# Designs tried in a protein design run: designed miniproteins, single chains, continued (3). Part 55

Each design is a single chain, and the fold is of that chain. pLDDT is the mean over its residues in the fold that is shown.

## One batch from the design tools (miniprotein)

Design m9891
Fold by ESMFold2-Fast:
Structure m9891 (fold): chain A 68 residues (1-68)
Amino acid sequence: APAPLTKEEILRIARVAYRSTKGAHEAAGLTVTDEQAREMAIRAVRQLAEYAGYSEEEIKEILDELEK
């Protein structure tokens, strides 16, 4: 069975996915603002953490680490 996603792994995956998506959007001539980029990263963290079974309190901790 795959290991459960840790806070560190969620942050790493979200950051990697965000960079790849942003690059693809820019290559397609689409503009992504810093505000939209931040929202996408926050949503990615929430989705991954919810999928991994983290509580809302744990998700808030992960988001605090992302914003630091």
Scores: mean pLDDT 72

Design m9892
Fold by ESMFold2-Fast:
Structure m9892 (fold): chain A 85 residues (1-85)
Amino acid sequence: AAEVVREEARALTDAVLRASTPEVREELLEEARKRMESGEGQEVRARFEELAAMSVEEFERRLDADAVRTLVEAGLLEEVEAEEA
């Protein structure tokens, strides 16, 4: 769901921005592994791996782009921000 994607991205960004260490990246990969094991599926795992592989700056920019896209699709974000992106 769109809400799940937004929340997932926010949580990961907060974790990365808070510490931006190898330990934080390892924790993100561990969470991806646990979600795969609990039947969340390969899609969620791939998403976490993609986010964890990015640099802090790229992760932040990508999160903004994904958040904007998700909000526009849900009809919660105004067109002006989508055009700027």
Scores: mean pLDDT 51

Design m9893
Fold by ESMFold2-Fast:
Structure m9893 (fold): chain A 120 residues (1-120)
Amino acid sequence: SIEELGKRLLEEQLKIMELAKDLPEEVREFLKELFEVAQKALELYAEGYSIEEVKKKMLEELEKVVKEFKEKFPEYSEIIDKHLEKLKEELEKAKSVEEAVEAVLKFTKELAEEIKKKYE
């Protein structure tokens, strides 16, 4: 159900934010904005939008969030672009809102892990 998926999203957000607790504040805020994209996707689907419309709106919002972050913090551009290409492919292949949300969660987790390595 959408409610169960929303609970999974919150649980995964808490785990990724714990992983990112010692990262710079700007990175933690960026990760939060990525979770908001996934949350909005669930809300749009619950409102009756098709999976294709949800995916389109997710991509538009992801591109906006990523662009704004890269403009302020260009040092993360290479790491983000590497994972963003994979996310775009996974989103295009997603057949359900669950798969689309899982693609964003995976992207957010992989970014947090790779950025953490930069500060270790």
Scores: mean pLDDT 87

Design m9894
Fold by ESMFold2-Fast:
Structure m9894 (fold): chain A 103 residues (1-103)
Amino acid sequence: MQLITRIIGLILRGIGALLDDDPEEALEVARELLDLLENNDVDKDTAELILREALRLVEFAIESGKVPKEEILEVLDRMISLADKYGLKDLKEQAQKLKDSLG
C-alpha cells in the first residue's frame, strides 16, 4: 500500500467528516491516521502533518459533545506518545491540555 496515497485519502476523509458534521467519523479518521504513524516510520515533518490533522479532528469530536469521553482519551494518549516519539513538543502540549480539559 502506498503510504502517501493513504495519508491523502485520510486527510480528505477527515475534511469530509468536518463538513458533514460527523464527529464519530472524524474520530475514526484520527484513529486511522495514528495507526499509520504507529505502523510506519516517517520523517518528522510527515509525522507533524499527520498529528496536526488528527488533533484538529479530535478537537472537533470534543466540541460536538457526542463522542464518549473514554474514546477521546484513548486517542489523546496515543497522540501524546507519538508526539513525544517524534520530538513534537508543541503538539504534545496541545494534546495534553485537551486531555486535562476532559478530567
Scores: mean pLDDT 87

Design m9895
Fold by ESMFold2-Fast:
Structure m9895 (fold): chain A 74 residues (1-74)
Amino acid sequence: ITLRPGIPEEVQLEKAIEALENNDEVHFTAIGDSAARALLEAVEKTGKADKVVGGTFINVSDELIEKFKELGVK
């Protein structure tokens, strides 16, 4: 699943939650900080960090990338 600029953060959050709830393995591409924040919130709300098999971060701040590492997302 790809989260990108131009989509409201709340819509990106809903897409990320749906992906985590309906799939056994999820690969995320997060473009920009709003996408990264939506993905972080989805992982925190669902508790399904284990379903994220990989994340690609494009133009995301180091602070947000560190939060993903803290949640066990690599």
Scores: mean pLDDT 75

Design m9896
Fold by ESMFold2-Fast:
Structure m9896 (fold): chain A 69 residues (1-69)
Amino acid sequence: EERKKKLKEMAEKFKKLSEDYTQKANDYIAQAIKDPSKFEEYSTQAAEYNDKAFEYKKKRDELIKEAEK
């Protein structure tokens, strides 16, 4: 089914995007630990990237549910 194939391909893209944003968040957390003077700034950036990662994870899960229909 072409529709299910496209939904699964999109889900894989969102999975990778979620993983990439999680990695960026972890990088900012590491920077926050190394530079206490910018801890709040880097922590805020990390939180924003974690929020984006979570959004793409939700979108991936919805696409998987849609593909199962």
Scores: mean pLDDT 82

Design m9897
Fold by ESMFold2-Fast:
Structure m9897 (fold): chain A 106 residues (1-106)
Amino acid sequence: SLIDEIVEAVKAGDLDKVRELMEKLRQEGKLSPETLIEIGKKVAEALGLPESVLYDWTNPYRVAVELALKSLGHAEYARPIAGLVTVLYAAGKLPVADAFLEGILG
């Protein structure tokens, strides 16, 4: 599936592929809070992190991302996306988080 391809690109640290696949997900009309949560859970598992990291509301990077997305009019996706990027932040993969944001927000 497209989600499984995204998870493999994240594991590989392939920034261009992550951006491309997230843009494809958006363009195909498959971007939903539920899909973003599924991606976050699979990414956390693939990176060896507990699913609870998706919900780390004490992380200042997560708070900043959620507020930025809400300010840009993406309130419906803000929390799931912030959870996704918090997992990547915890894994030390901030450039991958940026690639996700670029692909989603295009």
Scores: mean pLDDT 80

Design m9898
Fold by ESMFold2-Fast:
Structure m9898 (fold): chain A 73 residues (1-73)
Amino acid sequence: SVRELFAKWNELMSKLSKEQQEAYNAEFSRAAAARDREALVKVLTDALKQGGASDEEAERLARELADLYLSIL
């Protein structure tokens, strides 16, 4: 569900420093403004891996989050 997706995102992001979160938010904002799905997936995957996700989990969550954002924005 969307709630479970955001809950997992928040859990993993809470493990990042404020500086790391701000840097990834800036990269995400640029990719989102460009509506670049591949750039969104890349930035989200990198952030999730820094939060402690496995490569498989990070890639799966990143694709789900990117697709959700592009469908509502």
Scores: mean pLDDT 83

Design m9899
Fold by ESMFold2-Fast:
Structure m9899 (fold): chain A 89 residues (1-89)
Amino acid sequence: SILDLVLSKEEAVELLERALERFVAEHPEQAALIQMAIDLVKGRLLSLPEEEVKLGEVLDLLRSMLPPEVFAAVERALFEALEEYLAEK
């Protein structure tokens, strides 16, 4: 499953930043909400003792902080960011 994809914390943070940029460009009215959620998720990930995280764990954190419809759009932006990131690597 794509949700079992293992990312470094650095990769996870980069993907969250890319997803934020994509989402805010399309939904500027949600910018404050998504910025707060992404900042909280980044802070949580960086505080973990493990060097790696699963994509599913990142999505679970975002799901807990966002309304379902906003989460669905952010999840799509994150998957698009992941596809582009993996193509560049």
Scores: mean pLDDT 82

Design m9900
Fold by ESMFold2-Fast:
Structure m9900 (fold): chain A 55 residues (1-55)
Amino acid sequence: MASKEETIAVLTQLARAAGVPQAVIDKYVAQIAAAKTREELQAVLTEFEEYLRAH
């Protein structure tokens, strides 16, 4: 999915399935919403994947 809204929806679904606390989900959603470029959005997704790996 290419849109920011679709990215937020997918991230939220995956995070909930992984048992991520709502406050942490809200943090990543806010970071995606604040991203100005696709590269910044990909950086947030990479950080989220590292969070899942560490927790």
Scores: mean pLDDT 78

Design m9901
Fold by ESMFold2-Fast:
Structure m9901 (fold): chain A 94 residues (1-94)
Amino acid sequence: EEISPEELLERLRELAERLRAATTREQAVDVMEEAIRVLKEAAESTKDEELKRLLEKYARALEEIRQQLLDGKISLAEAQVYFEAIVQEFEEWL
């Protein structure tokens, strides 16, 4: 299944809204895991090498943020800010 960059941005925005609505670390981790999966699937399906590298970079960044959230090293609010920064960077890249 091929997802367009525009559809991917829409999915990431929906996930950002779900992350803002998250009241527990568990809920935030679940949203992060879904975002990582979506980014990895998009990276695997794209034939654009530059886009693939960018999406892999974002997936790695989110994996690190998810781990820090699980380890209690960052707050839920900090995780939200980092996620929103990734979505904003991707929007600006398009």
Scores: mean pLDDT 86

Design m9902
Fold by ESMFold2-Fast:
Structure m9902 (fold): chain A 103 residues (1-103)
Amino acid sequence: MQEKAADPAVSDEELLELINHKDPSEAEAVALVATRSGTLSVEVAREALKHKSWRVRIHALKAIALKADLDEAIKVLEEALKDKDKEVRETAKQLLEELKKKK
């Protein structure tokens, strides 16, 4: 599973199926590997922001901050400041500060 998430030929549909795995730990591992390998597209990352696992949502935020248009990334990160999980809110805050420095 993790090796497929790192494959640059992986489709958005296949990657979404891997991230939506029944086991949260597997979903988190796939999201981490896809984010680090650069295979997590903005479209898949937007869908992953709806995931029940806060770790998956953090990796989705990192992918969006890296790959999305600046205005879209800021908007998504500002919404993530309202997330129920403290770690997601802290990650969104850090990513917003980094993006604002790159103006």
Scores: mean pLDDT 76

Design m9903
Fold by ESMFold2-Fast:
Structure m9903 (fold): chain A 61 residues (1-61)
Amino acid sequence: SEALKQGGLEFVRLLVESLRAQGHSEAQMRDALASALAWLRSQGVPEELLALMEAEARRLL
């Protein structure tokens, strides 16, 4: 479970870093993160992990 939590947080950090490096705005990054999290929810990722990933996204943006 800890490995899955770290993987989820790392995914958010890498996605934000990648989009920021490409020159995307905060609004574009928020939209991309919302889409990615919605897709992960559809794949059965637990809401507890998604909540932690959303909190990390808010911390970075």
Scores: mean pLDDT 87

Design m9904
Fold by ESMFold2-Fast:
Structure m9904 (fold): chain A 99 residues (1-99)
Amino acid sequence: MLERLERVLRRGGERILKTLKEKVGISDDKAKQIGKLLEQSVRGGVEVFRLTGDALLGGEAFGRLSTERITDLVQTDKAKKVSEEESKRLVEEVRREVE
């Protein structure tokens, strides 16, 4: 279960980063910073799962942390919307794959 959650969260993070590069046009330097923040968000989601036993709460925590950190770093409505949309998709994937 834990390894499955971590894989879904990492995949979601990679998709967020790719979408920000393609749709928002973030720089390579910003992409590296966001990659580090997404790794920390994966750890946060995994920790919530360890404490609660609830994979959906872990996915929601990842989404919230990722959106907050990306919004702080990129400071655009486009980046915020991308982060929110991808976070919703990720929570749906956690529901389907990590039950």
Scores: mean pLDDT 83

Design m9905
Fold by ESMFold2-Fast:
Structure m9905 (fold): chain A 71 residues (1-71)
Amino acid sequence: MRYRAESGLEVVFEEAEVDGERLKKARVTTPDGETGSVYVPAEASEEEALAALREHLAAAGLPLGELTELP
């Protein structure tokens, strides 16, 4: 699923494999086109993945704020 933050950040969740383990990858794109990624366990829900991403970005000084799901 794809989300847009009030700050203009876009978030996309994808399944990924790293070293033979299945993970969920949260890809964050800034309005300026920069991208970052956060990995969470494959069994984490979208809500849990969003919570983990929000904590990670807040610690980096980039709080997401309110998110809207995009089609």
Scores: mean pLDDT 75

Design m9906
Fold by ESMFold2-Fast:
Structure m9906 (fold): chain A 90 residues (1-90)
Amino acid sequence: MKEEELERLEEEFIAAPPEEAKELAEKYGMSPERIRRIVARYIAEKLDEIARDFMIELAERKGMSVEELSENLGVSRSTARRIVEEAKKR
């Protein structure tokens, strides 16, 4: 595919629900490897965004410590510390 067409397709693929995204990829002849790469990147990005917002909300609402956030959410203590600092700025 031309790079411009591919970029538009990737944006459309990311915006679509997973099942529709698979159908879209098949329709446009995307390789399984490319599909997995796009899906993995999209899921990782969305999960990180959701997890981050949720962690900030928990830190703000419940007054969770850096250690509690790190342990409960499986993130590094340095990441948990940044989340607590960000929650304080809200």
Scores: mean pLDDT 66

Design m9907
Fold by ESMFold2-Fast:
Structure m9907 (fold): chain A 77 residues (1-77)
Amino acid sequence: MKATVTVKGNDVVVTVKGATDEEAEKLFEYASLLGASEVTVLRVGDDAIIIVKGGTREDAEELAAFLEKLGYEVTLK
């Protein structure tokens, strides 16, 4: 299972390849604790994309650590 966490301007974008609905929901809940109402989840085929608007580098690092705890191979950009 692979995930990429990218800091893109003022946003943090998480792409999870082959995510289950349960995994996407858990990641959304965790990200929502960081970014509240500014979290968006998109489904693109088998991939889940989570966008944390106003997310910081620290938020990206915490999301990467959370994904690693769930057993993902994480690339932080």
Scores: mean pLDDT 78

Design m9908
Fold by ESMFold2-Fast:
Structure m9908 (fold): chain A 65 residues (1-65)
Amino acid sequence: SMEEVQRLAMEAVNAILNKDYDRFEELLKKSQTFPQEHRDAFLQAARDVATFLNDKEALELVKKT
């Protein structure tokens, strides 16, 4: 659901801010179970946040997804 996608996007932002890359990777893997439209929205949000924060580790994890 879109509500679940929004909640997980918020959790992903918190994981990046806390440098919790294990949690961030778990959220990225969970996003792969979503319908393509929801998955693309989540991955784009994660990529945008990682780019804004200049977090190279988070960007590499998104690329591996």
Scores: mean pLDDT 83

Design m9909
Fold by ESMFold2-Fast:
Formats: structure tokens, sequence, C-alpha cells
Structure m9909 (fold): chain A 61 residues (1-61)
């Protein structure tokens, strides 16, 4: 799992971009800013998006 700083940076990005998965280029830029690997940033984004989708699914049910 990514560091707390990386999780916060990814969450901020997702909120500002309407909860859409970042592109590979965007993931690489976040990785540079946080000092984390691109893969760690991608996995963090996937986990945060999955949690958001589950919440939205429950609301639409």
Amino acid sequence: MASKKTIEAVEKYLKENNWKMPSSEELKEIAKETGESEEAVRLTAQELLAKKLVEEYKKKK
C-alpha cells in the first residue's frame, strides 16, 4: 500500500477529476510529486475508485 502522502495526493486528484481513473501520464506525474512508484499510485487510485463505486452502487439501489 502507498504512503499516507500518496493516498492523499491521489484522492485529491480523483476528487478534482470527477473520480475518473488517471491516465498513465497522470499517474507518473503524481508518482514524481509524491516520491512513490507509478504502480503504487495506480493501485492506490484503483482502491479509492473501487470504494467510491461501491458507495455509489448502494445509493442507486
Scores: mean pLDDT 76

Design m9910
Fold by ESMFold2-Fast:
Structure m9910 (fold): chain A 69 residues (1-69)
Amino acid sequence: SMLLELVRLAAEDPEEAERKIEELANQYKLSPEEVDKIREAARRGAEQGDYEGGALEIAKIIGEASLKK
């Protein structure tokens, strides 16, 4: 899935991970605070090797952001 790939990229290619985060921010019209939460969730998932947990946390952030609009 796209979000699992994002967490993997945060571990292996942080520059590409940032590009994907920018794509998500533009697609879902995320605030800077929501973008920071996604960045932190991807970083934690990558550091802990919990790619599924990281992806689920990112999905939750996007879902909560969508409900506010």
Scores: mean pLDDT 82

Design m9911
Fold by ESMFold2-Fast:
Structure m9911 (fold): chain A 95 residues (1-95)
Amino acid sequence: SQVEKFLEEARENIRNAALLLGEAAGWSKEEQEELAEKLLSSSLEEGIEKVKEMVKKVLTELELDEKKVSLASAGAINGIGAETSYRLAKELEEK
């Protein structure tokens, strides 16, 4: 049950990252949801890597106002949370 909880937490963090980073990029709610579905349709490991790449792109390549920077930073924090939860799930599965 704890492994399942960490995996679900990782999925929620990936979803939240997609929504926050999409909003920071100026995407519609429908486009944000489509991104979340795409990220969650792959493995959690691949989804986490895609979030990391999107964070780098949004923070370094786009001109962002204060609100967009805040949203992008929140997305980055959710990406870190996803990686941490996934790692904890894997550690528990090995025991």
Scores: mean pLDDT 81

Design m9912
Fold by ESMFold2-Fast:
Structure m9912 (fold): chain A 63 residues (1-63)
Amino acid sequence: QSLQVMKEITQLALQGKKDEARKLVEQAYQQGILDESEAQDALNAVDDPQKAQQLLQSLQQQL
C-alpha cells in the first residue's frame, strides 16, 4: 500500500503536478499509509526531479 502511494506521488511530481503530489503526501500521512520517513522522502522527491527518478526506480524494483 505505502509503496504504491509513493510511486503515484513520484509519478505526479515527474509530470509537474507538484501541488497534487503534495496533497497526496498529506492525505496518505494523515491516514497512516505513509510514516514520517516515507512522507519526508516523498516531499523531497516532489521538489527534486532527480531524486524523484531515483525513488521511482527503487520503488519499481520493490514492486
Scores: mean pLDDT 78

Design m9913
Fold by ESMFold2-Fast:
Structure m9913 (fold): chain A 88 residues (1-88)
Amino acid sequence: MDPAEGLRAFLESLGLPELGERLREALRAHDPEAVDLIIEAAERLVAQGRRDEALLLLHEAVEAMKALGFPEEDIERVRRFREELVAA
């Protein structure tokens, strides 16, 4: 499965289709903006009281970024945000 398409479909299922499209484009381009889009999606889910879904999204995003060969510093930014969210 294409990891970028997988995350787009996942965000669409969570009610964030526009953010999913933007994320797919950033992931395919290996654009570090993908990190900011992932964090924005997670923050929107938390604001809606959907914290468990935000944690799942962040986990799936880390795995997709690894599969796509993103730099470790970009992957660590997403992983760190997830750890902060778990601690809250």
Scores: mean pLDDT 88

Design m9914
Fold by ESMFold2-Fast:
Structure m9914 (fold): chain A 88 residues (1-88)
Amino acid sequence: SALAALEAAVEKAVAELLKEIEENGMSPEEFEKRLEEKIAELKAAFPQFSEELIRTLLELALAKAIGAPQEVLDALEKRREELVKELE
């Protein structure tokens, strides 16, 4: 499905971003800029999905990858579910 393709692209974008941080380091300001660039790239590739859904999926995938607290994961999963329901 298109949503599954978006989720796969999001996981790839997060993996690339984390690799950039590991190899070169990154300031919080550079991280925010790179995140916005990834959102713009994903929105261009998947124009049918909202920027809010794309951002939420990126934030959720990143939070999972870095082992964020369960409260953060739960909040992002809830937001993802609400945004996905808007597609129905």
Scores: mean pLDDT 84

Design m9915
Fold by ESMFold2-Fast:
Order: sequence, then structure tokens, then C-alpha cells
Structure m9915 (fold): chain A 76 residues (1-76)
Amino acid sequence: LTPEQEAEVYLALLEIAAAIAINYARQKGDFETAEKIEKLRDEYVKRIEEAAKQGNLDEVRRLAEEGIREIFKLAD
């Protein structure tokens, strides 16, 4: 994979994790938590895109892992 393609894969994984967590929050009727997860997703997307611009794939991977963990922590 090119660095750009690898970053796209990590962004897709983050988006999938967020979608799962948002769905769980909504199923519980917790729309406030769903909104917080959406905002957190958007924040991590921007940070990952910035790391990708710098060619820093280690940071892209780290941010994706951190973002997924924080998203599921909020959903809990």
C-alpha cells in the first residue's frame, strides 16, 4: 500500500468503529453520547489527516488505535 492508501485504511477502521459505537448509543436512547462520539471521530479524523500529510504513518496508526479505544470507552 502507498502511505496514502494505508492512511485511508486506518481512517476507514476509525469510521467503522465510530459507526458501531454510535449505533450502540442510539439503541440505548443515549443520543448525547452518540453526538459526543461523532465529535470525537471528527477530531481524530483531522489529526490523522494531518499526520498523513507529514508522511508519519506511525502517528497515523497510533492515532487510529487511540481514537478507536476512546470511542468505545465513551460508548461504555
Scores: mean pLDDT 86

Design m9916
Fold by ESMFold2-Fast:
Structure m9916 (fold): chain A 81 residues (1-81)
Amino acid sequence: ELAGLGVVSPDGKASGAVLPVDLALALAEQHAEDGKKAGKPGAAAVADKDGNILAVFSYNATEEQIQAAIEAAKKAAAAGR
C-alpha cells in the first residue's frame, strides 16, 4: 500500500514523494525528530491515496509550514494512483 509523504524544510520549501505507507510514516516522524535535535522547525505529513491524512509530525513549525506539508502529501498520494 502506497502513501504520499510531504515534507517542509526550514527554508519553507515543500517536497513530496510516493512511498510504502510504513516507510512514509517512519520518514515523516524522523523528519520532525531530526528538526527537534537540530533546533530547526519542520513539518511532515502522510496522506493515503484518497487524500485522507494519516499522520502529521511537526517541531516548532508554523501553521503555514504544516499546511504546506499536508498539501504536498496529498498531491504526492494522488500522483501515485
Scores: mean pLDDT 80

Design m9917
Fold by ESMFold2-Fast:
Structure m9917 (fold): chain A 93 residues (1-93)
Amino acid sequence: SKKEKFKELIRYLVEKEFELRYEYAKTGKRPPNLGTLDDEERIEKLAEIYGIDVETLREFIKALETDPEIAEEAERIVEEYKPKAEEAYEELK
């Protein structure tokens, strides 16, 4: 179903964000300043960063805002990944 595809996308995005934050911490690179972009430019930049198409990202953002099941799954995956991220970041101190 479309919901199952979004759940897989959530895991991919969480893992990708972890990889990017770890690389930024390890290399000293600054993450891109998304606060200077309008909503359209921000979506395009995020799609580029995560390696997904813009329309898929738009549909996903709408699902997160309108579907409580998708929002709950996102929170669950983030919490599941959080201890792994914290352990990896401690090694970079």
Scores: mean pLDDT 73

Design m9918
Fold by ESMFold2-Fast:
Structure m9918 (fold): chain A 84 residues (1-84)
Amino acid sequence: MIKEEDLVATGGGVLYSPMEEPIERVAADLPITEERKLDGRTIIRALTPTSSVLLLEEIIDGKKILYIGVAPRRSDTVELKLKT
């Protein structure tokens, strides 16, 4: 099960290698509110008790890359980019 502290600790974005957790497995542990496929990408939205979560899977250079965006639950926005 993905924990909210893991997502928040990433500062709003995480890049995963294709040998790490695939989007379907990551999403299986989240309370999903929406799933969409758009232009070859998979987009999943979920709400935890304190956060809004957005998952985005893209194929870059033949590799599946998972982005995780996290925002406070009172925010209507979720960041999709890796933060430093």
Scores: mean pLDDT 57

Design m9919
Fold by ESMFold2-Fast:
Structure m9919 (fold): chain A 80 residues (1-80)
Amino acid sequence: SEAEEIIERAIERIESAETPEEVLKAFKEALFELADLGVISIEEAIGLVLRAIGVELDSGGDLEVLKKFAIETLEEIKES
């Protein structure tokens, strides 16, 4: 499905990301594409972006913590 293709591309981008900014960019773009398709609501997409920013701040910019959060979130959306 188009949603699965968006998620798989986003996970690949997140796995190859070298900075928190690259992770957040890939995550945001995927969430808003999924919202546009009606897979999640726009409110859910915004909430997940804000949560990802919270994870970055709380972890002190730990790249691996942020990647894990983003990938697990996208995998959960794929399974629902």
Scores: mean pLDDT 88

Design m9920
Fold by ESMFold2-Fast:
Structure m9920 (fold): chain A 58 residues (1-58)
Amino acid sequence: GAAEIVAAGAAKAAALPGRGGATGAGSQHMDGVELGLSREEAYAAAGAGAGEERARAG
């Protein structure tokens, strides 16, 4: 349904690597995240925020 489509949009943004940090600190942050969180979980959380921002721009 429509709700599932918007969730897919957020997941699409989460698929982008380094979405949680588009700054130089992203490399070091990803290393720390990998120690605490799985990539899927980190990307899902980052994608949710980025998905909303991308939906706003697009």
Scores: mean pLDDT 51

Design m9921
Fold by ESMFold2-Fast:
Structure m9921 (fold): chain A 55 residues (1-55)
Amino acid sequence: VKNVTKEDLELTEKFVSKEKPEVAYFVLRSGRKDVPLDLQTYYDSLVKKYGEKIK
């Protein structure tokens, strides 16, 4: 499995931010298991950000 970096997560956020919030949230949630433990808090904050937009 490829090591995910913070830069990879920032690029992912830039790409998904152009999608509908529902699509962005699904993509981010699906990728969480591939995120390193030390970046999971940052990633969880991104998931929450897009999750709140789909209320």
Scores: mean pLDDT 72

Design m9922
Fold by ESMFold2-Fast:
Structure m9922 (fold): chain A 109 residues (1-109)
Amino acid sequence: SLEELYSLLNEREQKLFNSLSEAEQKLFVDIINATRDAKSLAEKIAAAEKVIAAAPAEIAAKVTIDRRTGEITIGNVTVEVGLNGSDQIYLNEAGISIGVAELREAVLA
């Protein structure tokens, strides 16, 4: 759910995610949920593409997919659906992408 995804984010990550519209936030949640049951990178990308195709055309047009890595970007927010699945959220702050696991370790240090 949106609440579950939001609870995985720290205050900085929440601020970046909140820079997205409600429709864009919902699309990321729908992508993450759709990719959870897929076992391969190709299946995860196919599941994400189906969700994006069902989204409003204006929102879908803002989405970029890297088929090699499974990175899906809307604005300054990137979600990796590849080998790390929905457990990796990369937030692009001034051109820097940081994995959620790396951010969690930085906060605990």
Scores: mean pLDDT 64

Design m9923
Fold by ESMFold2-Fast:
Structure m9923 (fold): chain A 100 residues (1-100)
Amino acid sequence: MSLLEQLALAARQLARALEAALASTDPEKQSGYMTVALAAADEALRLAEEAARRGESEEVYRLAKETHRAVLEAWRDGPSKLPEALRLARELYREAERAI
């Protein structure tokens, strides 16, 4: 599996976790989904940085940094930030797939 394929998988898992957090009415479940989202965002950022170091897709790395920031803001500032984090995660997934 290439770095970009691994990144697309991580971005897809991130989007799924954020969708589950946004759809949940249970604060404990929302917290669990956000923990999964943070781990997936960290993994996506690491993979995007590694791909950029190899000369692959600077645009995907830039988007991964913005997505990671949005996920951290959603974790810190709560549910009002979830829609933006989800939008960026979905965009990261699409751009990672295009870069393969």
Scores: mean pLDDT 86

Design m9924
Fold by ESMFold2-Fast:
Structure m9924 (fold): chain A 62 residues (1-62)
Amino acid sequence: MKYDVKIVGEKPAIASDGSILPKGTVVKDVYKVELLENGFLKATNEKGTILADPEDVEVIEQ
């Protein structure tokens, strides 16, 4: 199953390439969503990973 991860909160997500993903960004075709021990949500698609606060994101099933 694939997901879209939408940044809905005021805190931006950070991509593995160092890009900052602000509110309103949609990360498409995520095939893996993990909650890490440090409390961050990690989402992975074919382009890489993002890290976000789970309170600042909405995970949408495709």
Scores: mean pLDDT 83

Design m9925
Fold by ESMFold2-Fast:
Structure m9925 (fold): chain A 65 residues (1-65)
Amino acid sequence: KQLDLDIAEGMARIVLAVYGGDKIRVEGDTIIFNAKVESKEKQEEMAKLIKKAAENAGVKFVVEP
């Protein structure tokens, strides 16, 4: 669980760096990332990639506006 969370956080950081996101934070077993400054298309693409990575790692995630 802890290892899966660390892996998902790493993936989220990579996706944010590629798409120009602001930041991430971790609360318990949930990864939260901020995508509000991205274009609508990029925001949706980032959300899909992060969701897929989180589902594969078995952790929860939230996209903040």
Scores: mean pLDDT 64

